# Designed miniproteins, single chains, part 17

Each design is a single chain, and the fold is of that chain. pLDDT is the mean over its residues in the fold that is shown.

## One batch from the design tools (miniprotein)

Design m599
Fold by ESMFold2-Fast:
Structure m599 (fold): chain A 95 residues (1-95)
Amino acid sequence: MSEEQFEREVAVSLLIMQIEIAIELARRGDSEGAAEGAELAIKQLEKNKDLFSEEAYEEIKKHLEEAKRLAEAGDTEGAVAALEKAKETLVEEEE
């Protein structure tokens, strides 16, 4: 495995973990915590932008921004759905 592939694998795994934490907070009805979790995931994604294809980056960012908006509106179920879509796109990128 190349150093670039290893860095990408680590970045993806950490981002998935942050998204899973945000999903758990949303499932508990913690809309503020879910919104903060989504914001942290967005910041981590932006920091690691060069490790993703433009298409994957834009799709993941779109879902994370949607999750943040829904959580800020108190729609925790919608936030979970958007976070799960972001996670699915990240899992596809691990191949």
Scores: mean pLDDT 82

Design m600
Fold by ESMFold2-Fast:
Structure m600 (fold): chain A 70 residues (1-70)
Amino acid sequence: MSKEELEKRIEELRRELEEEKRELAELKEEIDRLGEDAPLSLIQRYTAAALRVIGLEFEIEHLEKKLKEL
């Protein structure tokens, strides 16, 4: 992968991360509002979104490290 391809991929992932963080925040607010009444499906959606955020952050860090080592 070229330096330009890595930079473009990092920018795309950063945009995806910001969007996913917004969705995660919205889901958290809904869960906090509902408390014990929050359905399992909502908790599962929140967990999935949280895992996607972690995955995106990890991938970005990995690609940034690779870019710096070029």
Scores: mean pLDDT 83

Design m601
Fold by ESMFold2-Fast:
Parts: C-alpha cells; sequence; structure tokens
Structure m601 (fold): chain A 66 residues (1-66)
C-alpha cells in the first residue's frame, strides 16, 4: 500500500516546504499540499484518497508560528 502525506497549512508555499521535508525524513511515497483546508475538509479528502486510490493517508497540520 502506498503511503501519502496530506499536508494542511495556511499557505501553499508552507505546505510544500513541510511536505518535502517530511516525505524525505519519514519515507512517504507521495505528499499532497492542502493549503487552506479545514480539519473536516482534510479528513474527508484523506478518506476519499484511501477509498478511491488505495493510499494509506497520514494528515499533518501546520500551525502558523507567531
Amino acid sequence: MKRLLLVVAPTLELAVEVGLKLKEEKGYDEFLPAPGLSREEAEELAERLEKELGYEVDIHYVEPVP
């Protein structure tokens, strides 16, 4: 089963930066940047990806650092 990291962040740039780092460090097959998604939207997208594409999906939430 392929492992996908769904990266939820306030911006696309931050989601891509964090996704690339975690993909390399944690050995995910793919990552998907999800800028501006709510927790509910991210969970719904993850469930869809698992059902339709057969991925094992982990969600990472990036908080803006003040």
Scores: mean pLDDT 81

Design m602
Fold by ESMFold2-Fast:
Structure m602 (fold): chain A 89 residues (1-89)
Amino acid sequence: AEELLEKGKEYFEKGDYEKALEYYKKALEIYKKKNDKLGEAKALANIGKVYKKMGDYEKALEYFEKARLLLIELKDEEGKKELQKLVEE
């Protein structure tokens, strides 16, 4: 799952948002199977970031909200602050 997040980030940094999205979604599915809630939140936040760069603000907000709800459940205050920066960028 971590390798898929790294590939997603690599494609995102190269501006290949379609490939970034595919790798982040693959990572999300693996984190869900592992019940890795923190990994799920990270993947969801990155998916939201990709949609925002693609101009799909409705999808971006949907994925950011899913990540925020998981971070609230985990009591991850630092993660919530980092997510807010992604929303505002």
Scores: mean pLDDT 82

Design m603
Fold by ESMFold2-Fast:
Structure m603 (fold): chain A 74 residues (1-74)
Amino acid sequence: GANRSAEELLEAAKELAEKAIEAAKKGDKSKAASYLSALGILGVEASIYGLDETAKEIKELYKKTKEEVDKILS
């Protein structure tokens, strides 16, 4: 299988973050939670690949995205 590059992982993370926020804006709490879960898993995947800086950036993006989703759904 193709090994994802740091750039590919970051791009995928950004897409998941955008989709989570979009789902939250539409009131779809279940979809927002699903995209957030996928974003969290992607951070773990980056850590498994030994991409420590990429993993850190994705985890920070997860935190910010979760805060924004929670604010929209409150």
Scores: mean pLDDT 84

Design m604
Fold by ESMFold2-Fast:
Structure m604 (fold): chain A 70 residues (1-70)
Amino acid sequence: MLEEGRRLVAEGAALHSEVNKALNAKMEEEGVKTLDEAAAVSQQIAAEHADLAREGGRKHVEGDRLIQEA
């Protein structure tokens, strides 16, 4: 269980990392200069990558459960 939990946590982290890379790339491309612009870009990326972020969180929670019960 511990090894399986750690693997799921790592998979969740990888999905979150992918979303963060997309956010950073978009902010750089748009030349964000204000907090309002940053918020708009963040909302767009969050919406476009909602499934990845949700799956990453789900894997992290499940991994934590397996580690906790090991």
Scores: mean pLDDT 77

Design m606
Fold by ESMFold2-Fast:
Structure m606 (fold): chain A 74 residues (1-74)
Amino acid sequence: REEVLKAALELAKRLDPQVTADVIRTINEGLEAGLSLEEIKQRVLELLEKHGVTDPETIELALRLAELAHEYYK
C-alpha cells in the first residue's frame, strides 16, 4: 500500500494532477471489477494516449503503478 502511494507520487511529478487521479481511478476500478493485470495495463495505456501522454518514462511509471496495485490487491 505504501509503495503504491509512493509510486503514485512519483507519477504525479511527471503528469498533471487530474491525469494522475484518472490513472489511479482507472486502476482502482479495474481491480474492483476483477480485471486481469493485462486488462488494467491496457486501460491505463488507453487513458494515457487519450491525454496525449507519449513520454516512455511516464508510461512506464504508470504501468509500474498498475503492477504494484495489482500485487497488493492479491
Scores: mean pLDDT 80

Design m607
Fold by ESMFold2-Fast:
Structure m607 (fold): chain A 64 residues (1-64)
Amino acid sequence: SEIDTIEKAIELAKEFKKNLEEQVEKYKDGSETEQIRAEIYKTMIDNVDKLIKELEEKLKKLRE
């Protein structure tokens, strides 16, 4: 169902976010290049958070 698909998408997005947070932690205090990498991952986290919120809103509408 569409509900099951969205729930799976939210689960995958949350797992991806966790992996990105681990990458930020790994690189945040490294070389200048590694710090730039950490900032890119932080931007990706912000985008994933927006996606999760959009998916949660869509799920809420489908559940009425």
Scores: mean pLDDT 87

Design m608
Fold by ESMFold2-Fast:
Parts: C-alpha cells; sequence; structure tokens
Structure m608 (fold): chain A 70 residues (1-70)
C-alpha cells in the first residue's frame, strides 16, 4: 500500500531525528555521520558517532519500522 509506505517513511525519518538529537546530547562535540540508502522495498538511515552505530530501517512493503543499535 502506498499509504503504508508513506507512513513508514515518515515514522522512520521522525525516529532518526529523535535518535540523532539523543546522540548529540550523549556525545557533545563529537562528529556525527549520517547516511541514507533507499530502494523500492526499504529505507535505511544510519547514524554513526564514535563507536556507536544506530540504523533505522523502514520496510516499505510491510510498513514496519525497526531500530538497530551496535
Amino acid sequence: SMAAAREALRAAVEEARRLLEELREKHPGAEIETSVEASEEELRITIKVGEETVTVIADLVSGRVEVRVE
């Protein structure tokens, strides 16, 4: 569903923004790298700071959003 894909994209972007602000507060003055990879089936937003990597994954087919922390 196109509506489910749009909602998943919106939710993933909002979640990534929230996580980015949390990481900025946790690591003041550190360099933060962000990358976005998009396909027809998936959006991945990766945020890296120091040794922490957080990835927000939106499944555009199922409408599901996941967060992975390493």
Scores: mean pLDDT 82

Design m609
Fold by ESMFold2-Fast:
Structure m609 (fold): chain A 76 residues (1-76)
Amino acid sequence: SLEDFKKDIEKAIEENKERGKTFVANNIIGLAEQYIKKTTDPELKEEIWSLAEEALKKIGQDDAIEFWRKRRELRE
């Protein structure tokens, strides 16, 4: 669910703060990819894409933001 995804993102950020922005960003991307893969609802998929992008913006990892945006555009 969307709530489960939000909780997993929050935990990933809190538990991995000491490992640096790149590690946290990779964890966020991995979680989002897993949720997208198991979700069949198109509206929930779009929310997951958007929430992952906002989480990446929050931690300020520019390379990961660019990667995620390109991946989102090419998902078709």
Scores: mean pLDDT 82

Design m610
Fold by ESMFold2-Fast:
Structure m610 (fold): chain A 90 residues (1-90)
Amino acid sequence: VEKISLKEAFDLVPPSVENAALAAGVISTGVVYRKGDVIAILLIEDEDSPYVEVAVFAGDRFEIMRLPRTDLSDEEIVKRAVEEAVARGY
């Protein structure tokens, strides 16, 4: 799992998927991780929410995952989101 910039992430995603994410209102915290073709971006979160939201991209796919807030750092949560997406066959 590799940390990348948001610019690098969108340069790797087809324009159709980038446009769909922007239309869906994806606002990034700047925490972005990649494994192979899977990219996960931490979204701006409500501090009182028991969940964090991660935007996941793989090829032509775009999904927002809601993950439980844990004692892990935001970086570790995003890394786990990438690994889970890969395990699901993204």
Scores: mean pLDDT 71

Design m611
Fold by ESMFold2-Fast:
Structure m611 (fold): chain A 56 residues (1-56)
Amino acid sequence: SPILQAHIDAGGRARGAGDYKAAAEHFRKAAEVAPDEDTAQALRSVADIEDKLAAE
């Protein structure tokens, strides 16, 4: 979906800029609109890693 792709692209850009907090937020939003559970779980896992990097 266009919304899913927009969140993934935004997360990737934030990660590239070293903004792990913003990356986590975008990947978490992507997971909410994911078409299936496998994709949602993968995106949540990525967001959790980004959150951990941002918190430390």
Scores: mean pLDDT 85

Design m612
Fold by ESMFold2-Fast:
Structure m612 (fold): chain A 79 residues (1-79)
Amino acid sequence: MLSREERIELVEKAIEAVKKKDAKTAIEHLEKIIESLDESSSVRKLLEEAIELIKEGKYEEAIEKLETLLSVLKTGRPP
């Protein structure tokens, strides 16, 4: 199981990959987090939405979703 700290690191690496337009690497990092989450997790839904945006080439929107998720993981509340 991934720790909170490991999940934060993976989201940060995914954001960096999206900024470099490396969709494959970004998706791989996000999928690792998804594999550690329960189906009912709100975090899982945000990750799935971010992956869909990356697949559609909507990198700016994907970064916004991932930064929202990063805030939730760091503070325990939505922005």
Scores: mean pLDDT 79

Design m613
Fold by ESMFold2-Fast:
Formats: sequence, structure tokens, C-alpha cells
Structure m613 (fold): chain A 71 residues (1-71)
Amino acid sequence: SAALVEALYRQIVENGGITSEEQKELARRLAETAVAAIEAANAGDQARADALYAEADRLGAEIAAKLAAAR
């Protein structure tokens, strides 16, 4: 749902100390992917949920790498 995406997006941005627009776009994509993974799992589509969890992990790693480079 849009409300879950916005809630998770805000949590990622605030907890991650994300200030750049590029990193905010990655955070939004992560939030959208994570919510889609939860929805797929709830629908019983485990194969789709697993693929979306893998993409969420990749996006999280990309955000972490960009934050480390900014230190």
C-alpha cells in the first residue's frame, strides 16, 4: 500500500541519515520493493517474494555503500 511505502521510506531516510536526492530515490525504490515483497509473501507467492527480498538486499547494500563513501 502507498501508506506502507511512505512509512518505510521515511524510516529508511531518517534512520540512515539520508540527505541527497539520489540516495532518497534509492530509499524510495527500497521501500517500494520491500512492500512488494511482503505483499507477494502474504499472497503465497514465495518465488516472487524471494526475488523481491534479494532486490531489496541489493538496494540496501547500494545505499550503505554510498553512505560509507560520504564519510
Scores: mean pLDDT 83

Design m614
Fold by ESMFold2-Fast:
Structure m614 (fold): chain A 66 residues (1-66)
Amino acid sequence: MTLRLTLSGSAARQIGIVLRLIGDPNVEVTPLSETEYRVTLSGSPEVQAAIVAELRADPHVAVEEL
């Protein structure tokens, strides 16, 4: 599954989100701009769904499924 993420909020919050994504073995992160990222999810469908739900729950993350 491939997502486009748009991050908002404070620089510290955006850094925290990026570090969470980079540290996840089921997530490949490609920066598109200073606030936009392409992420490719791997692992089981349940793991991918859990990551999407976590990202969608953050009010500073806009998630678009590609």
Scores: mean pLDDT 84

Design m615
Fold by ESMFold2-Fast:
Structure m615 (fold): chain A 85 residues (1-85)
Amino acid sequence: NYEQLVEQVNKEIEKIKKQGKNTELAEIFEGIVKQIKRMLEKGIISEEEATELLQLILEGLKAIENDDLDKLSEIFKKFQSIVLT
């Protein structure tokens, strides 16, 4: 559910930051998560849409943790295709 995904995403962001590698990417994802939360709070997106976006963010963070640049690129493309008008 939404709350569990938020918890998992925040945990992965902190994990990446503590590793001292790819910290800038982790900060970018953190900013995106904050924006998704604001959009949900304002009713701009549904909880279902927010959940789908957070799932992609979580997959991207896991790709960073695993040093899987190909997967990260794939996730970025999927994220952009959903967010772009």
Scores: mean pLDDT 79

Design m616
Fold by ESMFold2-Fast:
Structure m616 (fold): chain A 70 residues (1-70)
Amino acid sequence: SAEVTVYRAGRVAAARVREEDGETVVELLDEDGTVIAVVRARDEAALAAGLAKAVALARAGVTGTFTVTP
């Protein structure tokens, strides 16, 4: 599963990727470089599902923390 946290409504324009203790952490940024969502996952299928969900939720203006299963 992936953990998805959406902080703000917005459109994703960029991503910053890092590895942290065997987990991929992706910060999703708007065109101004503001972090609007963060996705954390340990496997590629969960990461893909989490990223898709984060983009959709941010665009819809839905904020919060969600668990996403691939």
Scores: mean pLDDT 89

Design m617
Fold by ESMFold2-Fast:
Structure m617 (fold): chain A 88 residues (1-88)
Amino acid sequence: SVRQQVINIMSNIYGNVYNAISATISGDGSTATSYINNMQNMVQQLPQNVQNILTPYIDQVQSDPMNIDLVNNLNSTIFNVMDQFQQS
């Protein structure tokens, strides 16, 4: 189903954001950037309304990949979107 596909993609995005946070805390900016780029490719597979919600946060993180506050804001937004889809 489309709902299950969205949940699966969002779970993969969440995993990439989590790994980016871990890399950022460890001071590994190249690894953090790699996970952020992987996440961006996955976001393009989501419905347009979900892409529109996530794109501003992704743009912020790409402008400053080592900024943990921006990565955490993206993570929280992803989690909230996932929660809404799982409750439907």
Scores: mean pLDDT 77

Design m618
Fold by ESMFold2-Fast:
Structure m618 (fold): chain A 63 residues (1-63)
Amino acid sequence: MLSPKAQELADRLTEDTDLNKEQAEKLAKFLEEKNKLDDVDSTELALELGAETVEELVPTLDK
């Protein structure tokens, strides 16, 4: 269900942070819906924040 761009971000998040696959995919999907996948600042922020902030970035705000 993820686009290739969102999947690439999810893979990078799991590699560079303590995010598990599910958390990384949720964050990547959230950024995709906000049309931020091509925004370097948004992707860099996601990598900096890591697992501790995933729940704050994706707390059912996409519903």
Scores: mean pLDDT 63

Design m619
Fold by ESMFold2-Fast:
Structure m619 (fold): chain A 64 residues (1-64)
Amino acid sequence: SEKTARLVGLALRAVARVVEGEATPEDVLALVKAILAGDAEKAAELARKIGLSEEEVEEIKELL
């Protein structure tokens, strides 16, 4: 589905932050768990902590 593809893309951007040394694997795992649980507020908080943009954070909230 389009929603699933967009969420996967956001998760991959979070993984890129780990590769760049700007986030931890544990934070990305927590983000993925929040997305799977449909917890928009927790997913948004974790996305900000990882360093995703406010546009990407708003997209996560709209998709969950």
Scores: mean pLDDT 84

Design m620
Fold by ESMFold2-Fast:
Structure m620 (fold): chain A 115 residues (1-115)
Amino acid sequence: SLAAREAEARAAATARGESLLGEDAPEELRLFAGNLEAIARGEGPLAPAAFESPEHLRALTEGLIAYLKEVGAPEEVIEGVELLTRAILGEATEEEVRRAVEAIKKGFEFLKKLK
């Protein structure tokens, strides 16, 4: 069923986010981080329902940035999250999108090594 496929997609995105943030991160932030990495890799969002509204997306972005600051993530990862979220909202230039993609790719690889 569609609901079962959406649940599987959500689980896959959450597992990917866990590989980036660790199991101690809230599930909603793991899901969001997994979707952001997939978008940065050109795969698109693994669980589209996570991006239901601009307001929800902004709240998820603020929560993820707060978590990343708390765990001492590099500034380039935080900047990448901010820029990629603006790109999803249509609020970023092509150059900012390119910079965000590179920052997310490099920053999330760095975060994986800190575990």
Scores: mean pLDDT 74

Design m621
Fold by ESMFold2-Fast:
Parts: sequence; C-alpha cells; structure tokens
Structure m621 (fold): chain A 61 residues (1-61)
Amino acid sequence: SLSEEEKEFFKEVSEIVLKLLEGKLSIDEAVAKLLELARKYGAKVDENTLRDVLTGLKESS
C-alpha cells in the first residue's frame, strides 16, 4: 500500500538509523542526513525532536 517514493524514503531512513545503531554514524551525522532526506521528500521535521528520538534509540540499543 506504500507508493514507490514512500518505499524509497523508508529504505533510506532505515539505512541511516541502522548505521547509527551499528556505530557507523554519530548522532550529529544521523540528524544531518535525516534532515537532508526530509528536505528531499518534503517532510517537516524538527531538528531538536529528531536528535532526542535518535539519542533515545541509541541508548536503548
């Protein structure tokens, strides 16, 4: 039920988050990449909220 654009967006988000959890990206690098991805796909994301969410995910992993 997802469009091709939504599937591509989800895949790219998943790759960034996975690299963060594997220690291949810092929080700052993951935030920067996700904000750029959100801009590319026209999504509205607050940087501070995104940073807090990613920090919580990394601490729980």
Scores: mean pLDDT 82

Design m622
Fold by ESMFold2-Fast:
Structure m622 (fold): chain A 67 residues (1-67)
Amino acid sequence: EPEGVPVGKVWDDAKTTREEKAEMAARVLLTLRRAGTPPEALERARRSLAESTGVEPSEITRAERRL
């Protein structure tokens, strides 16, 4: 983080990658967790986000570990 590396999070409409979509979904799940959403609902939200973003739930889980 010292250099402020963008960490690939360049939200260009033409270059949104699967990895960026997974990180977006992971951040949504993090927000829900902080809001007190129960674990069962978080699991369902993860699946819904994976379906809507076109990434796999495992990619979202991996992105959560990077946050």
Scores: mean pLDDT 70

Design m623
Fold by ESMFold2-Fast:
Structure m623 (fold): chain A 107 residues (1-107)
Amino acid sequence: AEEDLEKGIQYLRQKKWDEAIKYFEKAIEKDPNNARAYLYLGLAYVYKGEFDKALESFKKALDIAPTDRVLLLEARGFLPLLYYDPESLKKFQELIDEALARIRAAA
């Protein structure tokens, strides 16, 4: 699972979006609770312009790890990439705000 996540990230850095997606899907198949694999799967879909699939993947990542501050900060870093689709930007902002509210409620 960890090796597949790392290979996916390597392909993402090479701008090989389809190869990155395959490795993130393999990481998820081996560990369905790998929130970080869902986060990077969403990022790969953003680069492909598949914003609905990106939002679904981001939502799954945050649902798996609802109080993970590191994951939330990584997700927030992806917001500028969604400026090409204002509706997807709003939905992603709502997911981040909901996760932040859960963290505040848990404190």
Scores: mean pLDDT 77

Design m624
Fold by ESMFold2-Fast:
Parts: C-alpha cells; structure tokens; sequence
Structure m624 (fold): chain A 70 residues (1-70)
C-alpha cells in the first residue's frame, strides 16, 4: 500500500542520514552497521513488493558508495 511505501521510505531515509553522519565523523564501524541495515531494509521492501521504497533504497545505497569511494 502507499502507506507501507511511505513508512519504508521514511525508515530508509533515517538510516541513510545516520550513515552519512558516520562518514562525516569518520566512524567506519557505524557506517558499516548502517550500510548493513540499509541493505536489509531494501531486501525487506523488495520481498514485500514495495517497488518505490526498493528503488529509493537502492539509490541511497549508491549515493553512500559514491561518498565513501572518494
């Protein structure tokens, strides 16, 4: 449902912001933990058929990858 999509996107965004903060603080252990949590949320969204949340999460994961690889 649209409500499940919005709630999952919100959870993804909260983890993404925490992961970005960990990068800024150079806390690579916290970054790894949040990256794992983000991957699990993407998997959960995909298994539930939440296509919008799944694509949103994948985009956020790609953005984190770009930030860490430079």
Amino acid sequence: SMEEEKEMIKRIDEVYEKAKKAIKEKDMKKFAEYGKELNLLIQEAAEKGLEEATEHGKKKLEELGELIEK
Scores: mean pLDDT 86

Design m625
Fold by ESMFold2-Fast:
Structure m625 (fold): chain A 109 residues (1-109)
Amino acid sequence: NEALAEAEKLLEEAERALAVARATTDPAEALAAAEAALAAARKALAIAKENPDNKEILELALKAAEVALEAAREALRKATPEQVPKAIGLVLDAIGLLLEAEQLLKKLE
């Protein structure tokens, strides 16, 4: 399934972005990595919405959102005062993706 393969690749992209966010001491690099993880998670959720009966794709989208939230938390921990509003926004966006993915999974159960 091409959609499943794309969702798996997007989770891997989110995980690589989280690794960058964790490893870096540069607040700007951590913020950029968190944005990349969130973008990958958004794309994974979009694929899940187009395949709502596919529990495996929904579980991958949920995992990508969890990874994006952790990357956003890393960015927030490292943020300069000027970056804090954007980092908070990324955390809130990631929580939104998590809640949406969880709601879609509950409809399958």
Scores: mean pLDDT 90

Design m626
Fold by ESMFold2-Fast:
Structure m626 (fold): chain A 57 residues (1-57)
Amino acid sequence: MEYEFLGEVTASGVPVTLEADLQDPEHVEAAKRGERVWARYPSADGEERVLRVPVPK
């Protein structure tokens, strides 16, 4: 299944939103297969971080 919003987790005490990039066909196919997706979030110091996570269900 394609995901825009995968959920929310806590990273280093900061809440973070998990998203999938629906504009990238390869990323969409990986999400449909249940492979890892990219999680993008701002850190507490304003830096943007990227983390690979398993696709939640």
Scores: mean pLDDT 51

Design m627
Fold by ESMFold2-Fast:
Structure m627 (fold): chain A 75 residues (1-75)
Amino acid sequence: SAQGLLLQGLGLFAEGRYEEALEQFKQALRLAEDAGDRRLVAEALRGIGMVLEKQGRLEEAKEYYERAEEIEKEL
């Protein structure tokens, strides 16, 4: 499930396994978008942003955070 992949990504992120966390968050995003689950889309986008921030990709991280915030304002 998208929620299961999101939780797995968060666990991997907490362990410092950023590339594996990114893969799980991207898969969660795809499934959440396919399901029309706006809350899970926002959570997955935030997860991607968190990984990119840890990788020093600050401009890309900001874009993902802004996309998540825009969705969250409509929930």
Scores: mean pLDDT 88

Design m628
Fold by ESMFold2-Fast:
Structure m628 (fold): chain A 64 residues (1-64)
Amino acid sequence: MALLRNIVTEALIKLGVDFKKAYEAVDEAIKQGAKTLEELAREAARMLGVDPEKVIEEAKKIQV
């Protein structure tokens, strides 16, 4: 989970989201039961009003 949290947070930052807002949105997505990269990206994107497909695309570029 820590790795996926960091990846999705960084993807949101690359799309122009503030670090604190990105981190809080991903943390909330985890609390709501998100377990996969796509679930974390979609839920965080929904809360921040960002295109979830763009978050998933950026997250996949970061994923090692």
Scores: mean pLDDT 81

Design m629
Fold by ESMFold2-Fast:
Structure m629 (fold): chain A 55 residues (1-55)
Amino acid sequence: MFEKVVIKNVPPWERGRVEDVVKKNGGRVLKWDADGSVTIEVPKDKVEEVKKALS
């Protein structure tokens, strides 16, 4: 029921926004990479909503 999504090029000052959007959509942050990538896990039904909110 969950899908993993990688979002690249997230600046450090945007971390709070990404975490808030993911949590509001019932997901969680799995890891932050040193290159500014974040791996998130969100319900399949919410993948498009999260991508839309973070673009």
Scores: mean pLDDT 78

Design m630
Fold by ESMFold2-Fast:
Structure m630 (fold): chain A 99 residues (1-99)
Amino acid sequence: DAKKYLEEGKKYLEQGKLEEAKELFEKAIKLDPNYAEAWAYLAVVLAEQGKLLEAGEYLFKAYLIDPDNEAVYYAKEFLEALTAGDEKAKKEALEKLLA
């Protein structure tokens, strides 16, 4: 169940365990390559790791699958805030993603 990997990945992301979160989101994508939410969370992890180009590519993949997805929206806000150095907006976007 791809959703179980997504939910477990979110828990590791909340703990700042980026490599563990990444592995779980990659497992979710392997089970369901059209899981827009899993691509969005993977983009957030990659952005936190400083892999900004890869993060942008995966966020764009998520957007193409489901442009109206709430996690895709907040992942975009997170990436924009991170690149702008807006710590408050970055935290607010992450809180929405982890809700």
Scores: mean pLDDT 90

Design m631
Fold by ESMFold2-Fast:
Structure m631 (fold): chain A 89 residues (1-89)
Amino acid sequence: MLSEEEEAAVLAAAADILAIGAEIDAELAERAGHPLAKRARELAEKAVELLKKAAEAAKAGDIEKARKYMEEALPYIEELSRISRELIA
């Protein structure tokens, strides 16, 4: 099992990776001229804001706060992913 310090590092890395994914999804919607591209960007901005807070909390050792910010980000990531999936259909 990971130490709490190692778990914090992994959680921070996961938040960073999810933030990159959200940015990519928004960029793809914009480049494709998707009707919801503006909404995709707004969702990505909100997700990235929450994921940055999650990474900061994890780096500070506040695993519970980090997980709460991750949970708050999930609905935005899920909606963004739905928009992104329309580009590959």
Scores: mean pLDDT 83

Design m632
Fold by ESMFold2-Fast:
Structure m632 (fold): chain A 70 residues (1-70)
Amino acid sequence: MKVKPGDIVIAKEDDTTPPYAFKKGDKFKVLSEPVKAGGKEWVQAENLKTGEVFLVPVDKLDVENPVGKI
């Protein structure tokens, strides 16, 4: 899945790993293109509920407004 800056994505599961945790169903605004780290792709994203910005693994996110999956 390709995500890009400005996409709204939703967390598929809780992540309680300190220092920055999020909950399943939290919405994020993608702020960066994907970067590779630790064998996975990550994006900088802003949690729309808290305003926190951190790296989130792309494979744990769903796009809320998909680009026409017909």
Scores: mean pLDDT 70

Design m633
Fold by ESMFold2-Fast:
Structure m633 (fold): chain A 69 residues (1-69)
Amino acid sequence: MEEANRIQMEAGVIAVEAAVLLRLGELSEEEFEEIMKLTNEAEKAAEAGNVEEAKKKLEEAKEKLEKAK
């Protein structure tokens, strides 16, 4: 439960950062949609109890966010 809550919070932080970068023109709409899809998939996996899959999706979202910077 605690781990799933942590993943959901981290997904939210990534989503906010992606939105800020999109607003600043440092992230494309396409890149933003990819990051949002990964964070949404991470949250769904965490809710389903698949913590490992959720962590994997969360790391993929982080990698895309860092690559965009």
Scores: mean pLDDT 80

Design m634
Fold by ESMFold2-Fast:
Structure m634 (fold): chain A 65 residues (1-65)
Amino acid sequence: SSMLERRKEELLRRAEELEREMRELAQKMGDLHDQGNSEEMLKEGERAAELYREARRLREEAEEL
């Protein structure tokens, strides 16, 4: 079932892309914190939480295959 393996790889690759975006947002949040921009930092934090939930969902779906 190379088809199931490829589907699992695609889900994991998508999760990894979201995780990379989360790391970029974490760095941006650090910069915003240093600049004293608390409102923008909170907004980016909410975005990061959404990406975390989606990446988790994709990884769980892949592990169930």
Scores: mean pLDDT 86

